# Designed miniproteins, single chains, continued (3), part 105

Each design is a single chain, and the fold is of that chain. pLDDT is the mean over its residues in the fold that is shown.

## One batch from the design tools (miniprotein)

Design m11651
Fold by ESMFold2-Fast:
Structure m11651 (fold): chain A 90 residues (1-90)
Amino acid sequence: VPPLPMTPENVARLKEAFVRSLRGLAEYMDNPAVRRLVDEVARRLEEAEDVENEKKMLEIFREVLAEMRANSNPEDRAALEAFERTFFGG
């Protein structure tokens, strides 16, 4: 299948698919900090006008993750690190 053309409609569909993937993993991990991460990523993706591709979506994900890790207790930080490893390594 050829890649979808990067129209606003197709970008919106990619954002929805990305958020659904994150929500599925968050439900599996059953952790409040991970759920907050996914909700914040979803919000920033909806607000972002410059998201053109999956790389930009991953960039926003990493930015939110870094901000939350910096402001989290050790338990929440460990959960966020486990989520990152699972999302990128599994």
Scores: mean pLDDT 77

Design m11652
Fold by ESMFold2-Fast:
Structure m11652 (fold): chain A 83 residues (1-83)
Amino acid sequence: SKKIIDEGAKKLYELADSIPNPTAREAVKNAIDTARALLLQGDYELALEVVSGTVDYLVKQGLISQEMGDKIKKTMKETVEKL
């Protein structure tokens, strides 16, 4: 459902906007944009991998907190589970 994808993307962008590091914020937003396109195509597993991979990388680099990374991944997973 496009509505579920749009609602999930909105929550993910709100989380991304709370990231203080501008480079990390833009990286997360780009991952959300890519994941949204993949979800609209039915590529749910790849959409999850794009978001999780980006988030895990940024946590490893110290650019976002583990708590923020977990919130983003949880929101993405919950969005896919509703589809």
Scores: mean pLDDT 89

Design m11653
Fold by ESMFold2-Fast:
Structure m11653 (fold): chain A 86 residues (1-86)
Amino acid sequence: MIEELREKIRAGADEVIDEVLARHAPLLTPEQLAEARSRMRAEADKAIDEAVEKYKRGEITPEQALTEALRRTYAAAFDVVRELLA
């Protein structure tokens, strides 16, 4: 059950990462795109772990855990792109 929630959030996070990278692909080199994806995935994993732990403590619903993790992934993805474009 918890593993199913984690996998569902990870799938959503991957979609967010793909969307952000697709939007900025024309501005980045292939090497920067690969680095950005790696960094975005690392940040998404942190967001997923925190959201799942809050759910395990009964602080949030599965739907809230998904929303929180996706919002954090989106924010982190933009931070990574902004840093690479500076």
Scores: mean pLDDT 85

Design m11654
Fold by ESMFold2-Fast:
Structure m11654 (fold): chain A 65 residues (1-65)
Amino acid sequence: SPEFRKILLKAIALSIDTGDIIKIREEDGKIVIETESKSPKVKKAGEELKKLAEEYGVEAVVVFK
């Protein structure tokens, strides 16, 4: 979907900015945002991606892996 592509590009930009890998995937019509880091910067990035997805009308969840 065009919405998923925009969220994916933002996730790539935030991964570069944080220096940590932030992965996103589609599952059951939801966006799953996966991070291995619990740093405040990465947590903020994950929440930013969740809000962006929700602004596009897509359900999103942040999971620590």
Scores: mean pLDDT 79

Design m11655
Fold by ESMFold2-Fast:
Structure m11655 (fold): chain A 81 residues (1-81)
Amino acid sequence: DKLKKAAEEIAKLVREAAEKSTDPQVRQRLLDLAKEIEEAVKKGDFEKAYELSAQAIRELRKAGFTEQAEKADKILKEALS
């Protein structure tokens, strides 16, 4: 339950970062990651949702969305505590 909510919140943060991205390739990569997280959650594959969320946090940092990445990292860590 906690991990499902965390993954959904992280997907939302990734979508918000994608909307703010001026690079079309970065925007597409972030949107694809958000969709993959959402699909993993729908299928009940929480292990994959966790892995994709961790990947999304790394991609957010690489793209310069440090605030979104730090917020997502906190959400994920709290869900695992």
Scores: mean pLDDT 85

Design m11656
Fold by ESMFold2-Fast:
Structure m11656 (fold): chain A 71 residues (1-71)
Amino acid sequence: GDVETVMATLRDIYEELAARYGEEVARRATKALWDLVLGRLSREQAVARMVEAGVPEGVARRAVDRVLEAM
């Protein structure tokens, strides 16, 4: 995928997570997804970071899958 698609996907996930779990959780979770995009975290590490930030595991896994599909 192109950079615009990745950025749009990250923005959509941030807005969804902020609405459900608050801005602090959304910020930390989105950082994990950005680190995944940059190759700094594996898929499993990104899920773990999102769960540690306060995102339920199922939601975290779906968000990771959405970002990987956009790449």
Scores: mean pLDDT 88

Design m11657
Fold by ESMFold2-Fast:
Structure m11657 (fold): chain A 68 residues (1-68)
Amino acid sequence: SLSDVLAEIARVMDEVEQRLTPEERARLERKFGEVVDRLIAATTPEQFQAAVDEAKKLIEEARRLIER
C-alpha cells in the first residue's frame, strides 16, 4: 500500500540522517522526494507500481550506502 511504502521510506531516511554525510543525505532526500511525488500523483495501478519499483531501487541504494 502507499502507507507501507511511505513508512519504509521514512525508516530508511531516519538511518540516512544518522549514518551518511550531509551531501549524500541531500542527494537521497531529493530523490526520495521525487519518488514520493510520483507515488502520490499516480492515477493508474501501472503508474503506482512503477513508482513503487523506483522507491524499492532507491531504498536498496540507500541501504548499500549505509552498509559501506
Scores: mean pLDDT 83

Design m11658
Fold by ESMFold2-Fast:
Structure m11658 (fold): chain A 63 residues (1-63)
Amino acid sequence: QAALDRVLAAYEAGKASPFGSGPTRAALEAHRLGYRVTPQQIEDAVRELGDPRAAIERLLAAE
């Protein structure tokens, strides 16, 4: 739960920033929490599911 909320917050912060990337910031936060998620995996999952929360939850649950 806490991990999902932190990774999602990083994704939204990156998406809202002109100097950031949602997938890249989310992957960096996931790595800080011990998960092995890449920016490309986040991009692909968000494209597949259409929902960043569901995409990140699915990727974190797989680890």
Scores: mean pLDDT 79

Design m11659
Fold by ESMFold2-Fast:
Structure m11659 (fold): chain A 82 residues (1-82)
Amino acid sequence: MEYYEKGKELFEQERYEEALRYFTLAILEDPSNAEAYFNGALAAMKLKDYGAAIADLSHALTLEPENEELKEKLKEAEEKAK
């Protein structure tokens, strides 16, 4: 998906606000794209928006409930929100 790939490119360039916009567009195109929620949450964490990160990680975990990486990142976001 073009939006998702562009979001990843922007994230690697440390352009986190723009990366988050493209991950949001990827989610709007395909709401079942757990990777877009996950990477959107990582961008939100870089912006210190831990509430948004927790929401996106929780949704991604609903789509992929056995994904241990999502569980680990959700715990990390929750600890940073304290």
Scores: mean pLDDT 85

Design m11660
Fold by ESMFold2-Fast:
Order: sequence, then C-alpha cells, then structure tokens
Structure m11660 (fold): chain A 91 residues (1-91)
Amino acid sequence: MEAVKAIERFKEETKKAFEDLETAVERIEKAAKELVELLVKLGDYELAEEASRVGGHVLNNATLAVKDPSKTKEMLEESLKALDELLEKAK
C-alpha cells in the first residue's frame, strides 16, 4: 500500500536525520512535506491531516535535539513512537 510505504520512508528519513543534527530540521521538514503531498495526491485527506500533525511533532522534536543534543535519543524515540502510531492508522 503506497501510504504505508510513504510513512515507512519518512520513518527511515527521520532516523537518518537524527544521525546528522546540522541538517535534521531541513531533512525532516522536506520529508514531512513530501509525505503530506503524496497522501493528498492519493486522495487520503484524513491520513494527510494526521501526517501533517505527526510531521510537525517530529519536526519540533528535531528542533529540540538541535538545541540540546543530549536529548537526541529521547527525541528520536518520541518521533519513532508517533510515526509507528501513524503507521497503524494507515493500515
């Protein structure tokens, strides 16, 4: 299912972004926008709205990790949890 694969791709991009905090915010913002645009194109407007909210939460977590790198693991774990909940809604 294209929506599930797109969310899984955003989850992998989120993991990679948290490995390089200098580019994390930019990478997550771009990936979140691409996910929402894809879900809108697929006609799943309810999932697109939910993905927009989760993407904002992940972006905020990345911003917090950039400000305090000691929280990187915590912010990544919180982000992955939110993305796993989004994946369950897409199934």
Scores: mean pLDDT 86

Design m11661
Fold by ESMFold2-Fast:
Order: sequence, then C-alpha cells, then structure tokens
Structure m11661 (fold): chain A 80 residues (1-80)
Amino acid sequence: SLELIERVGEHDLVPLLLSFGIPEDVAREAAREFARLQYEGKSPAEALRHLRDFLLSRGVPQEVADAVVAHLAKLRGVEV
C-alpha cells in the first residue's frame, strides 16, 4: 500500500491526541509544534522525540506520551 503520511498535519494529530485523553489545549499546541518541526525539515525521529518531551513538559503522563509516540512511529516506520 502507498504510505501517504510523509508528515502528520495539525488537523490529523489533534483528534489522535484527544483520543489518548490529552486536553484539547495541549493537543492543539503539541500538534502545532510537531507540524512546525516537520515543516522545518526535522527528521521523523527528531519530531517524535520533541513531541514526547513537549507532552511530558505539559504534565501528560509518561505512559500516555510513550503510547502516542509509539503509535505515530509505527505509522511512519520509525524507531524512537
């Protein structure tokens, strides 16, 4: 199958983060930062590490942050 996700856009990531129980304000800020890093040419692995660190800095539990990153890494074929 053709992998259509070269990067995750803000509109795709916010619903995903909400599904993990992350508050809407944190989800929107995290998605915006993640999209910005991808726009600036950061590697998928670097963008995912930044996303994890950002979620932790906003008080998201480590288990939830790790689950989000693992899900996105699986979609993109990346180890983080």
Scores: mean pLDDT 73

Design m11662
Fold by ESMFold2-Fast:
Structure m11662 (fold): chain A 100 residues (1-100)
Amino acid sequence: SALDALLAAARRTLAHHAALLRHLSQEYEGSDPETAARLAADAERYRALDAADPAQLREQASHLRTRSEEFAARGDDGTAALLAAIAAELEGLVDQLERA
């Protein structure tokens, strides 16, 4: 069904975002291990998200936007932009699921 296809696509998107956050965490391991640990925890939270629960997805998007602002405030514009892009994609996914 269209809903089943959308949920399958949503699960693939969440898995991809979790992988991106894990790779980002690895980039900070040598220079900022506390930031690396927080990003690794964010990746694990992403893996636990229920793609069928828009409220969970909205909460995670909000969390990522806050994290993006924290990175921007310290001058890490590249990481900030990546986290904002992930949050925006997640927000778009919520909109699609709520219209399904």
Scores: mean pLDDT 84

Design m11663
Fold by ESMFold2-Fast:
Structure m11663 (fold): chain A 69 residues (1-69)
Amino acid sequence: MSPVEVAVQAIMDAIRAVAAGMSEEEALARMRRTLEEAGVSPALIASALREARVAIAHQRANPDHVARR
């Protein structure tokens, strides 16, 4: 699996963990650990963590549209 595919999967797992009740800080810490263990570069880890924060914020801001549309 490419480093980019590992990063995308980790972002998706972090979003699901937060949606399931895990804190954002814990989800991001777990994501960082997973990416470090997979040998992903520090630059890509930093980029993936930024993307995960943006995605989590977007998910949190728009939860109701799924239930009412």
Scores: mean pLDDT 77

Design m11664
Fold by ESMFold2-Fast:
Structure m11664 (fold): chain A 69 residues (1-69)
Amino acid sequence: SEPKSVTLTFSRGTDLLAMADSIVRVYEIGELVEPPVLTEGADTKQLHLTYYPDGDKEKALEVLKAALS
């Protein structure tokens, strides 16, 4: 199936590592197709994810947490 893409925007002070479990759960991230892209601006952080809904959620979460550390 075709991968899904999402770009999430947060305030600069947001603890993205603490949000990782919620992101995986809400978007049903089964497999990350490419490394997460984090772009930090002056006032915001943007996280771009390309993923399949099918796969190992625990592995996807581990990859996301590693990228956000």
Scores: mean pLDDT 84

Design m11665
Fold by ESMFold2-Fast:
Structure m11665 (fold): chain A 58 residues (1-58)
Amino acid sequence: TVRTHEILDTKYFDSEEEAEKYAKELEERGIPTKVVKLPDGTWAVAAYRVVEEEVAPT
């Protein structure tokens, strides 16, 4: 089994608290996220889709 992470969306927020809240909501739906602070003071939340590819599973 091979798992590939594909970026679904990146959303920007003015505060860490809002970014963390959005990330948590996505994670509750099974969507992995990453929160990053940008140099301009903006917070980015990247949402990923996990795609599972199976090659000859036993």
Scores: mean pLDDT 71

Design m11666
Fold by ESMFold2-Fast:
Structure m11666 (fold): chain A 55 residues (1-55)
Amino acid sequence: MDKEVDEAMYEMAYSIARRALEKGRLSVADLEAMAKASKSPIVKEALEDVVKEAK
C-alpha cells in the first residue's frame, strides 16, 4: 500500500541477496527456495530478480 516503503524494502532485500550470492553464502537455488517461502510479495520479487539477473 505504501509505494515508497515498498521500493525501499525491495532495494534492501535485493542488495542483501546479491551480497550473499557474491560472497558464496547463498546459492541461486537457496535464493529461489527463499523466494518461494517468502510471505512478503516485495521481498519475493527482489529475491526472484536477483536469481534472474545472476543467470
Scores: mean pLDDT 79

Design m11667
Fold by ESMFold2-Fast:
Structure m11667 (fold): chain A 77 residues (1-77)
Amino acid sequence: GPPVRTRTGTLTVKSGDTTTTIDYRLESQGASPEQVGEAATRAVSAALDNPGKEQVAEREGPDGGRARATATATVTK
């Protein structure tokens, strides 16, 4: 089958005196960039709505491609 690809990173967003740090992990196997982007967007959006809690979003395409995104948001002043 197609190889599993893993990417990790950190996003930092500043708004006024508030800093939000988002730690993420993306896993994909035969997934399109669109599927990976959709999973990432959903995980990050859920993390921003639920600070301090790990959020997971998954996407699977009709051709069996799979993407999984995990994100945790930390808010500091």
Scores: mean pLDDT 83

Design m11668
Fold by ESMFold2-Fast:
Structure m11668 (fold): chain A 85 residues (1-85)
Amino acid sequence: MDPRVKELEELAERRLRELEEAAKTASPEEVLAMARRFEEEFLAEAKKVLEEAPADKKEEIGKKLLELARRVGERLAEILRAAGV
């Protein structure tokens, strides 16, 4: 796996874990605000990874980033649903 995609996956996993723990005690509004900040951070880092990728690898990396974004989005939706959002 591309190391930059792997680092982004590890960042996302850490942030999702933090959000899941926070959701146990925070209000739905606070959880939504945290989720939105994480989404903005994740999209910014994903864009940077794609822009910094070699031209010949952009399509492959783009496909991996799209799959990662899908998994992150599904887990975010589950956390928000569980938090009453």
Scores: mean pLDDT 82

Design m11669
Fold by ESMFold2-Fast:
Structure m11669 (fold): chain A 80 residues (1-80)
Amino acid sequence: GSGTVFIKVGDELIKLTTTEDYGKKILELEKNKITPDVVAFLGENGDAEIIDNKTKKVYKYKNMTEEEVIKKIEEINAKL
């Protein structure tokens, strides 16, 4: 798919730009029994979906930049 995925695990923020790299990273995390704290999907059109895995809340935004998505991930993660 077109777009960017961000994965927050503890203090690490991982940026993935291809479906293949995303698939490999998810398999690596599953193998190690690690659940991401936050996962965000940013489309090329600026549509963003941010999933807070601790609260199970999903946040949907329009016209987001990569910088704004990263800032929102850190804000959501800090509320935990």
Scores: mean pLDDT 82

Design m11670
Fold by ESMFold2-Fast:
Structure m11670 (fold): chain A 98 residues (1-98)
Amino acid sequence: KKVNKDKLVALYEEVKPLIKDENFLKEIELSLKNPKTDLEMLALEIVLSPNRDREEVNKIYTEFYKKFNGKIPLDIEELKKIEGVGEERAKKLLSLLE
């Protein structure tokens, strides 16, 4: 399964008011405009972005990449094992897949 771009854009608009790091917000917007962007990486960044700065998201992303090589697993229980993801973020990530 691949990340649905339209669902990802809709999620970004939903979470945008909760992104406190203005530089991280700009990075996400540039990534959304770049056709070469890895949408699985971007989906994880957007889901993790509410009330977190770039450094906090990078720590969670590093653990995710190390465990899953940057690919969203279809198993919600595996996603929940990543510190900082939790059940609600795991559900949001899976909802972005086609």
Scores: mean pLDDT 78

Design m11671
Fold by ESMFold2-Fast:
Structure m11671 (fold): chain A 92 residues (1-92)
Amino acid sequence: SPALLSYAEMIALTEEALAKIRAGELTDEELRALLDLLIANLSRSDDPRAHRLAEMLRGFRANLARLSREQIEGALEFIREVLRGLARSAAA
């Protein structure tokens, strides 16, 4: 079972995945593992915005085989920005 992560840790893992996809080093297995970890952690939150992100990530994971590298990169950038927003709200 994945350990409970902070928003800062989820952001750091998403940034690592972004660096890897830009370098051509991100595997489908690594991306699926990241998405599963993020979904599990976001689904434990009582914040409805975190739950909405988890549902979006389930859809993203289900459609990975249909997405281009550029679409995956854009989705990871979007995920990072939403996580940053959640982190700011949790800190306030």
Scores: mean pLDDT 86

Design m11672
Fold by ESMFold2-Fast:
Structure m11672 (fold): chain A 96 residues (1-96)
Amino acid sequence: SDAELARQVREYFANNEPLPDELIEKIAEKLGVSKETVRLLLEVLRRNAKLLAELAANPDDEALHARVEREGRELAEEVLEPLRKNNPELADKLLE
């Protein structure tokens, strides 16, 4: 089920472990995309979670807020633009 798949993904993220290829393949089948697209999506989610955690820990640090905004833009350009080129429909849904 989608709930079971999401639970497994969360466990790998919580343990800071890479997802096994078999799990990536199941996600790719569920989303109707390539395994490469799933890997790019997982990298974006992992990096974004780290930036949000740093921001939450330091809400009054203006320099950190500026860094998070810059790094978030760099992540969008570096990872999301290639994803959009490979799968524009999925990229549009992720950017909404």
Scores: mean pLDDT 68

Design m11673
Fold by ESMFold2-Fast:
Structure m11673 (fold): chain A 81 residues (1-81)
Amino acid sequence: SIKDAIEEIIKIIEEFRPKLSPESQKVLEKAIEELKKAKSFEEIENVIKRLYLELLEAGTPEELVVELITRIGKVLKEAEK
């Protein structure tokens, strides 16, 4: 379900939170707030696309961004079955 996908994605984001700078953590906080308001898989995907771009803009190491987005993508792929 959408709710289960959002909850799992938020758990992944929270696991990455302590690895990131304060600026990058603010980007995560915004994404979590937007995810809680998402009502469709398209809205979730749009939040994740913005998260990817905003984390890179905040100077987050590319390896951490790729790992985070890859884990989130697996949750979305499984949930859209």
Scores: mean pLDDT 86

Design m11674
Fold by ESMFold2-Fast:
Structure m11674 (fold): chain A 94 residues (1-94)
Amino acid sequence: SGAQEILEKALEELRKRFRELEATVPEELRPIVEEYRRKGEEEIKNELLYMATVLPEEKSYFPSPEEVEKRLEEIIRKTVEEAEREVAEKEAEL
């Protein structure tokens, strides 16, 4: 797949996971979920730019589509886990 197709799929998966998380979270804590969603989208875009541009042009390394997809999935998983942890901590304070 082209870099744009990989980006779109990763952003769709991130947004889906955050919609699912937001549905389980009290309205008061939804701004936290939204903040982590924005952070995750930024990290995905930056990592794809790094892997698609910096690594080939500056390091002569050409990641496979599968390697890029795996890396973006790791970012999605980590960002969702971080959001879940902060939500759990804030729910305990309510």
Scores: mean pLDDT 85

Design m11675
Fold by ESMFold2-Fast:
Structure m11675 (fold): chain A 63 residues (1-63)
Amino acid sequence: PVETIVGPEAVAKEEASGAKLVRDGSGPFVKVYKPKTEEEKAEMEEKANNTTGGIHQFVKVIA
């Protein structure tokens, strides 16, 4: 149950605040998650990177 950010304006606002977001989904309704902890962010980034097979990745591998 990570916070879900919906809509391009809300996503842009969060990114402008310096928050790193994880994008997951396909089609017109992309789910964008705002992790609350560093552990949640790490798990979500790893899952997103593995799910797309390297094509539609919007997150980096954990440093």
Scores: mean pLDDT 56

Design m11676
Fold by ESMFold2-Fast:
Structure m11676 (fold): chain A 71 residues (1-71)
Amino acid sequence: SPLTEEEFIELINRNPDMTVRELVAALAPDWDEAQREAVLRAAGLADKADEPVRNLTFAEAYALFRAVRDA
């Protein structure tokens, strides 16, 4: 099923200390590591991949949501 904005927001709110990389892996467990890394680059978050999701700005979180949804 396509990722919804509600599912994305709920996952971040329940897991604020999860890294951006871990969040992508949780949202896309069937993807290989190369596909997850490509999505992080598409979102402009490759350099922030190991930071906790609570540190993302609204714009960064939305860019990540769109990159995951559109992949």
Scores: mean pLDDT 84

Design m11677
Fold by ESMFold2-Fast:
Structure m11677 (fold): chain A 73 residues (1-73)
Amino acid sequence: SLDELLEKAKKRMDEIVAEMKAEKKSPEHVKLMLDSELGLMEMLMTSMDVPEEDREAFIKELEKHKEELLKKY
């Protein structure tokens, strides 16, 4: 389901941030990596013919999660 995919995507972002923090990367580097991941995910969702409204909702939730992760970093 899309809900399961969303939770897996959020967990993947959490893992990226944890790895970047362990490597002592700058907040700017972390933002760049998360922005790249969201861009790739949007492209994949488009190629999977997911309806635009569902894609927009999915990406908005990931954008919120990204902002929360960056705020805590």
Scores: mean pLDDT 84

Design m11678
Fold by ESMFold2-Fast:
Structure m11678 (fold): chain A 78 residues (1-78)
Amino acid sequence: MKEEAKKEIERLAERAKAIAETIKDPALREEAIRYVEEMKEKALKAVEEGDFSKAAAYATAGVLYTIGLAEEERLRAR
């Protein structure tokens, strides 16, 4: 279970980084990547502690924040 959860968290972080790479502003892109790595680290720590709900929350936060930054840039480009 923990091993599968860790692999899924790493996969979600990789997908979030792929979304971050679509951000054209270098500063926002770096912020998105940094936040994803931070949330990934917290999620992996939560898995080690057996708190899968906390791990899911952290992993989800990383993805949603990155999507939010990418959408914010697109809206401002209008």
Scores: mean pLDDT 83

Design m11679
Fold by ESMFold2-Fast:
Structure m11679 (fold): chain A 90 residues (1-90)
Amino acid sequence: SMEALERLKELLEEAKEVLEELKKLLESDDRSKETILRVIGLALRAIGIEIEAELILEKYKDDEEIRELAEEVIEVAKEAIEIAMEILKK
């Protein structure tokens, strides 16, 4: 559906923004309490994006355009979560 495609486009844009912010935080070497709380917030948002995209993928699994876009959203969200986990481990 058009609504699912538009939602996935919104989720992809947000996932990319979350990923870029986390990459900047990883490179900044700032591990203050404020930065750690921000990283946790960004990680939780990336997890929410991944779950929502997976639910859309499951509902529309036979729609190739939706499947391809949902898989891209999930991949970007997973990268963001991995960067957040790297920051939080150290």
Scores: mean pLDDT 89

Design m11680
Fold by ESMFold2-Fast:
Structure m11680 (fold): chain A 91 residues (1-91)
Amino acid sequence: AEKALELAKSDDPEVQIEGARLATEAAQSDNPEDIRKAAEASLVIAKNATDPEVIEEALKAGQVALQNGLKYNDKEAVELAREAIKIAKEK
């Protein structure tokens, strides 16, 4: 989860894709903290990415984080994931 957020801050599209994929994996965990950090990473990537493939991976990570955030009643994860999805869809 922490590594996904670190990679999400990169200006390199290849590193951003790795970050988004790690965020998707973290979002699939049963740990609310990992789900929340995955939602945050997906939002960071959605805001900073310009490459369509990176944006698509960020959207996937956001959708998984939203689903599991709702399942575990983590309001902050849900809010971060919804914002990530909104930004990714606008691009």
Scores: mean pLDDT 82

Design m11681
Fold by ESMFold2-Fast:
Structure m11681 (fold): chain A 81 residues (1-81)
Amino acid sequence: SEELAREAIEHARRGKEDAELGREYLATGTKEGILRGIGLLLRAMGDAVHAYILAEKSEGELGEEARKAAREAAKLVGGEV
């Protein structure tokens, strides 16, 4: 459904943003940065998993876009960048 695909794309977008920001915080090497980075990566992981599950249930062209977005988010969260 279009609704599932849109929700998957939104979760994937948030997951990617949090993963990228989380990696930047980890790169600071500070205790505060590392703690913030870990928190962001954990949230990104949850969003990436949710995006993947919703994208699997999505259909049509928007469903394929959702699956692509979910795969991209998973790569960033898994450190496969």
Scores: mean pLDDT 81

Design m11682
Fold by ESMFold2-Fast:
Structure m11682 (fold): chain A 108 residues (1-108)
Amino acid sequence: SVVVTQAPSAEAGEGGLALLEALARGATFDDISWYLQRADGSVVPLIERGESADARYDGRVGVAADGERFTLAIGPVTREDEGTYYVVSHAESPPVRGQGTRLRVVPA
């Protein structure tokens, strides 16, 4: 059975709000990390175990939990935020990574 699930894609208008959801069985807020893989293959840690990991995203990125449902919110979203977002749950050993959500940013 899958312990981490992500939607394959999400879309947001430039300047609006992007919401990326994951389900992580058995996880709490401090078990969850979020990573952005950009089109060039570089990986940017956004959230490490519930805490902001990149000052360039401070004030634009927030996280929320509702049971085992975890949300990464990006606002205002820019075209530079396009890429694949991976959730990692540290509730399991070794940590389990989701399959990733491709965020598309469309012109407003």
Scores: mean pLDDT 83

Design m11683
Fold by ESMFold2-Fast:
Structure m11683 (fold): chain A 88 residues (1-88)
Amino acid sequence: MAEEYREKAERLGLEALEALKAGDLETANRLAGLAFLYYMKAQELEGKPIDETMKKMLEIAAKGYIAGKGEEGREKALKLAEEAVKKR
């Protein structure tokens, strides 16, 4: 069950990364937000704690930081997408 949510987070993270590479910041932001939600659900189901720093970074992505913060937001979204991809 938790593995299914991790798999969805990884797929959405990959799609967000591809959207960022294509310069589609709006799509990248939406996909990163969805990856965040599935990742959080997987951590909750496994009873694993979410680090405060990670939680803050994921909140920034979920609130559409990319749309308002330009290059800095893009860097944070890329990092989030890479983290989702590495979660297996």
Scores: mean pLDDT 64

Design m11684
Fold by ESMFold2-Fast:
Structure m11684 (fold): chain A 91 residues (1-91)
Amino acid sequence: MELVLRAETEASMIIIAAAVLEAVGEEDEASRELARLAAEAIEALQRGDYEAALEAARRAVPLAEEVAKRHGMTSVAETARRLVELAEEIL
C-alpha cells in the first residue's frame, strides 16, 4: 500500500508541475508531448495503474524543464522542481 500511495503522490505532483509549465508555455512539440504525457498519467491514475502513471510523470519532468528553459520561465521551472522534490521527500 505504501508504495502505491507514494507512486500516486509522486505522479500527481509531477503532473501538477508539468501542467503549470505547460499552461504558460507556447505551443510547440515539447509542450504537446508534455500535454500528452500529463493526460496519460491522469488516465492511468484514474484506472488505478500507478506504475504507468509514475512512468508517464517521470518522462514529463524533463520536458517540463525544457519548456521552461526555452521560454525563459525560470520562476515556473523553480516551482515545478520544488514540487518534484517535495514528492520525492515523501519516500
Scores: mean pLDDT 62

Design m11685
Fold by ESMFold2-Fast:
Structure m11685 (fold): chain A 78 residues (1-78)
Amino acid sequence: GELEELIKKLEASKDPLVRTGARLLKEYKEALKNGDRFTAEVLEGMILIVVGVLRLIGKEEEAELILKALELIKKEYA
């Protein structure tokens, strides 16, 4: 679906920080699926730090893609 295609695009990024965002998004999805609320909150915080750093270094498009994936995961699993 849209989420899986978006995560795959992020995983294919040349940027290791963008790939880290994709990994954290996958871990966040699994934490929500397992009802691990504490782990999910920590992972969401880490994802938002990645977004903030990407914006700081001028990678706004990649930051927006990570935020879109985060919202899609929340819509489905939270």
Scores: mean pLDDT 89

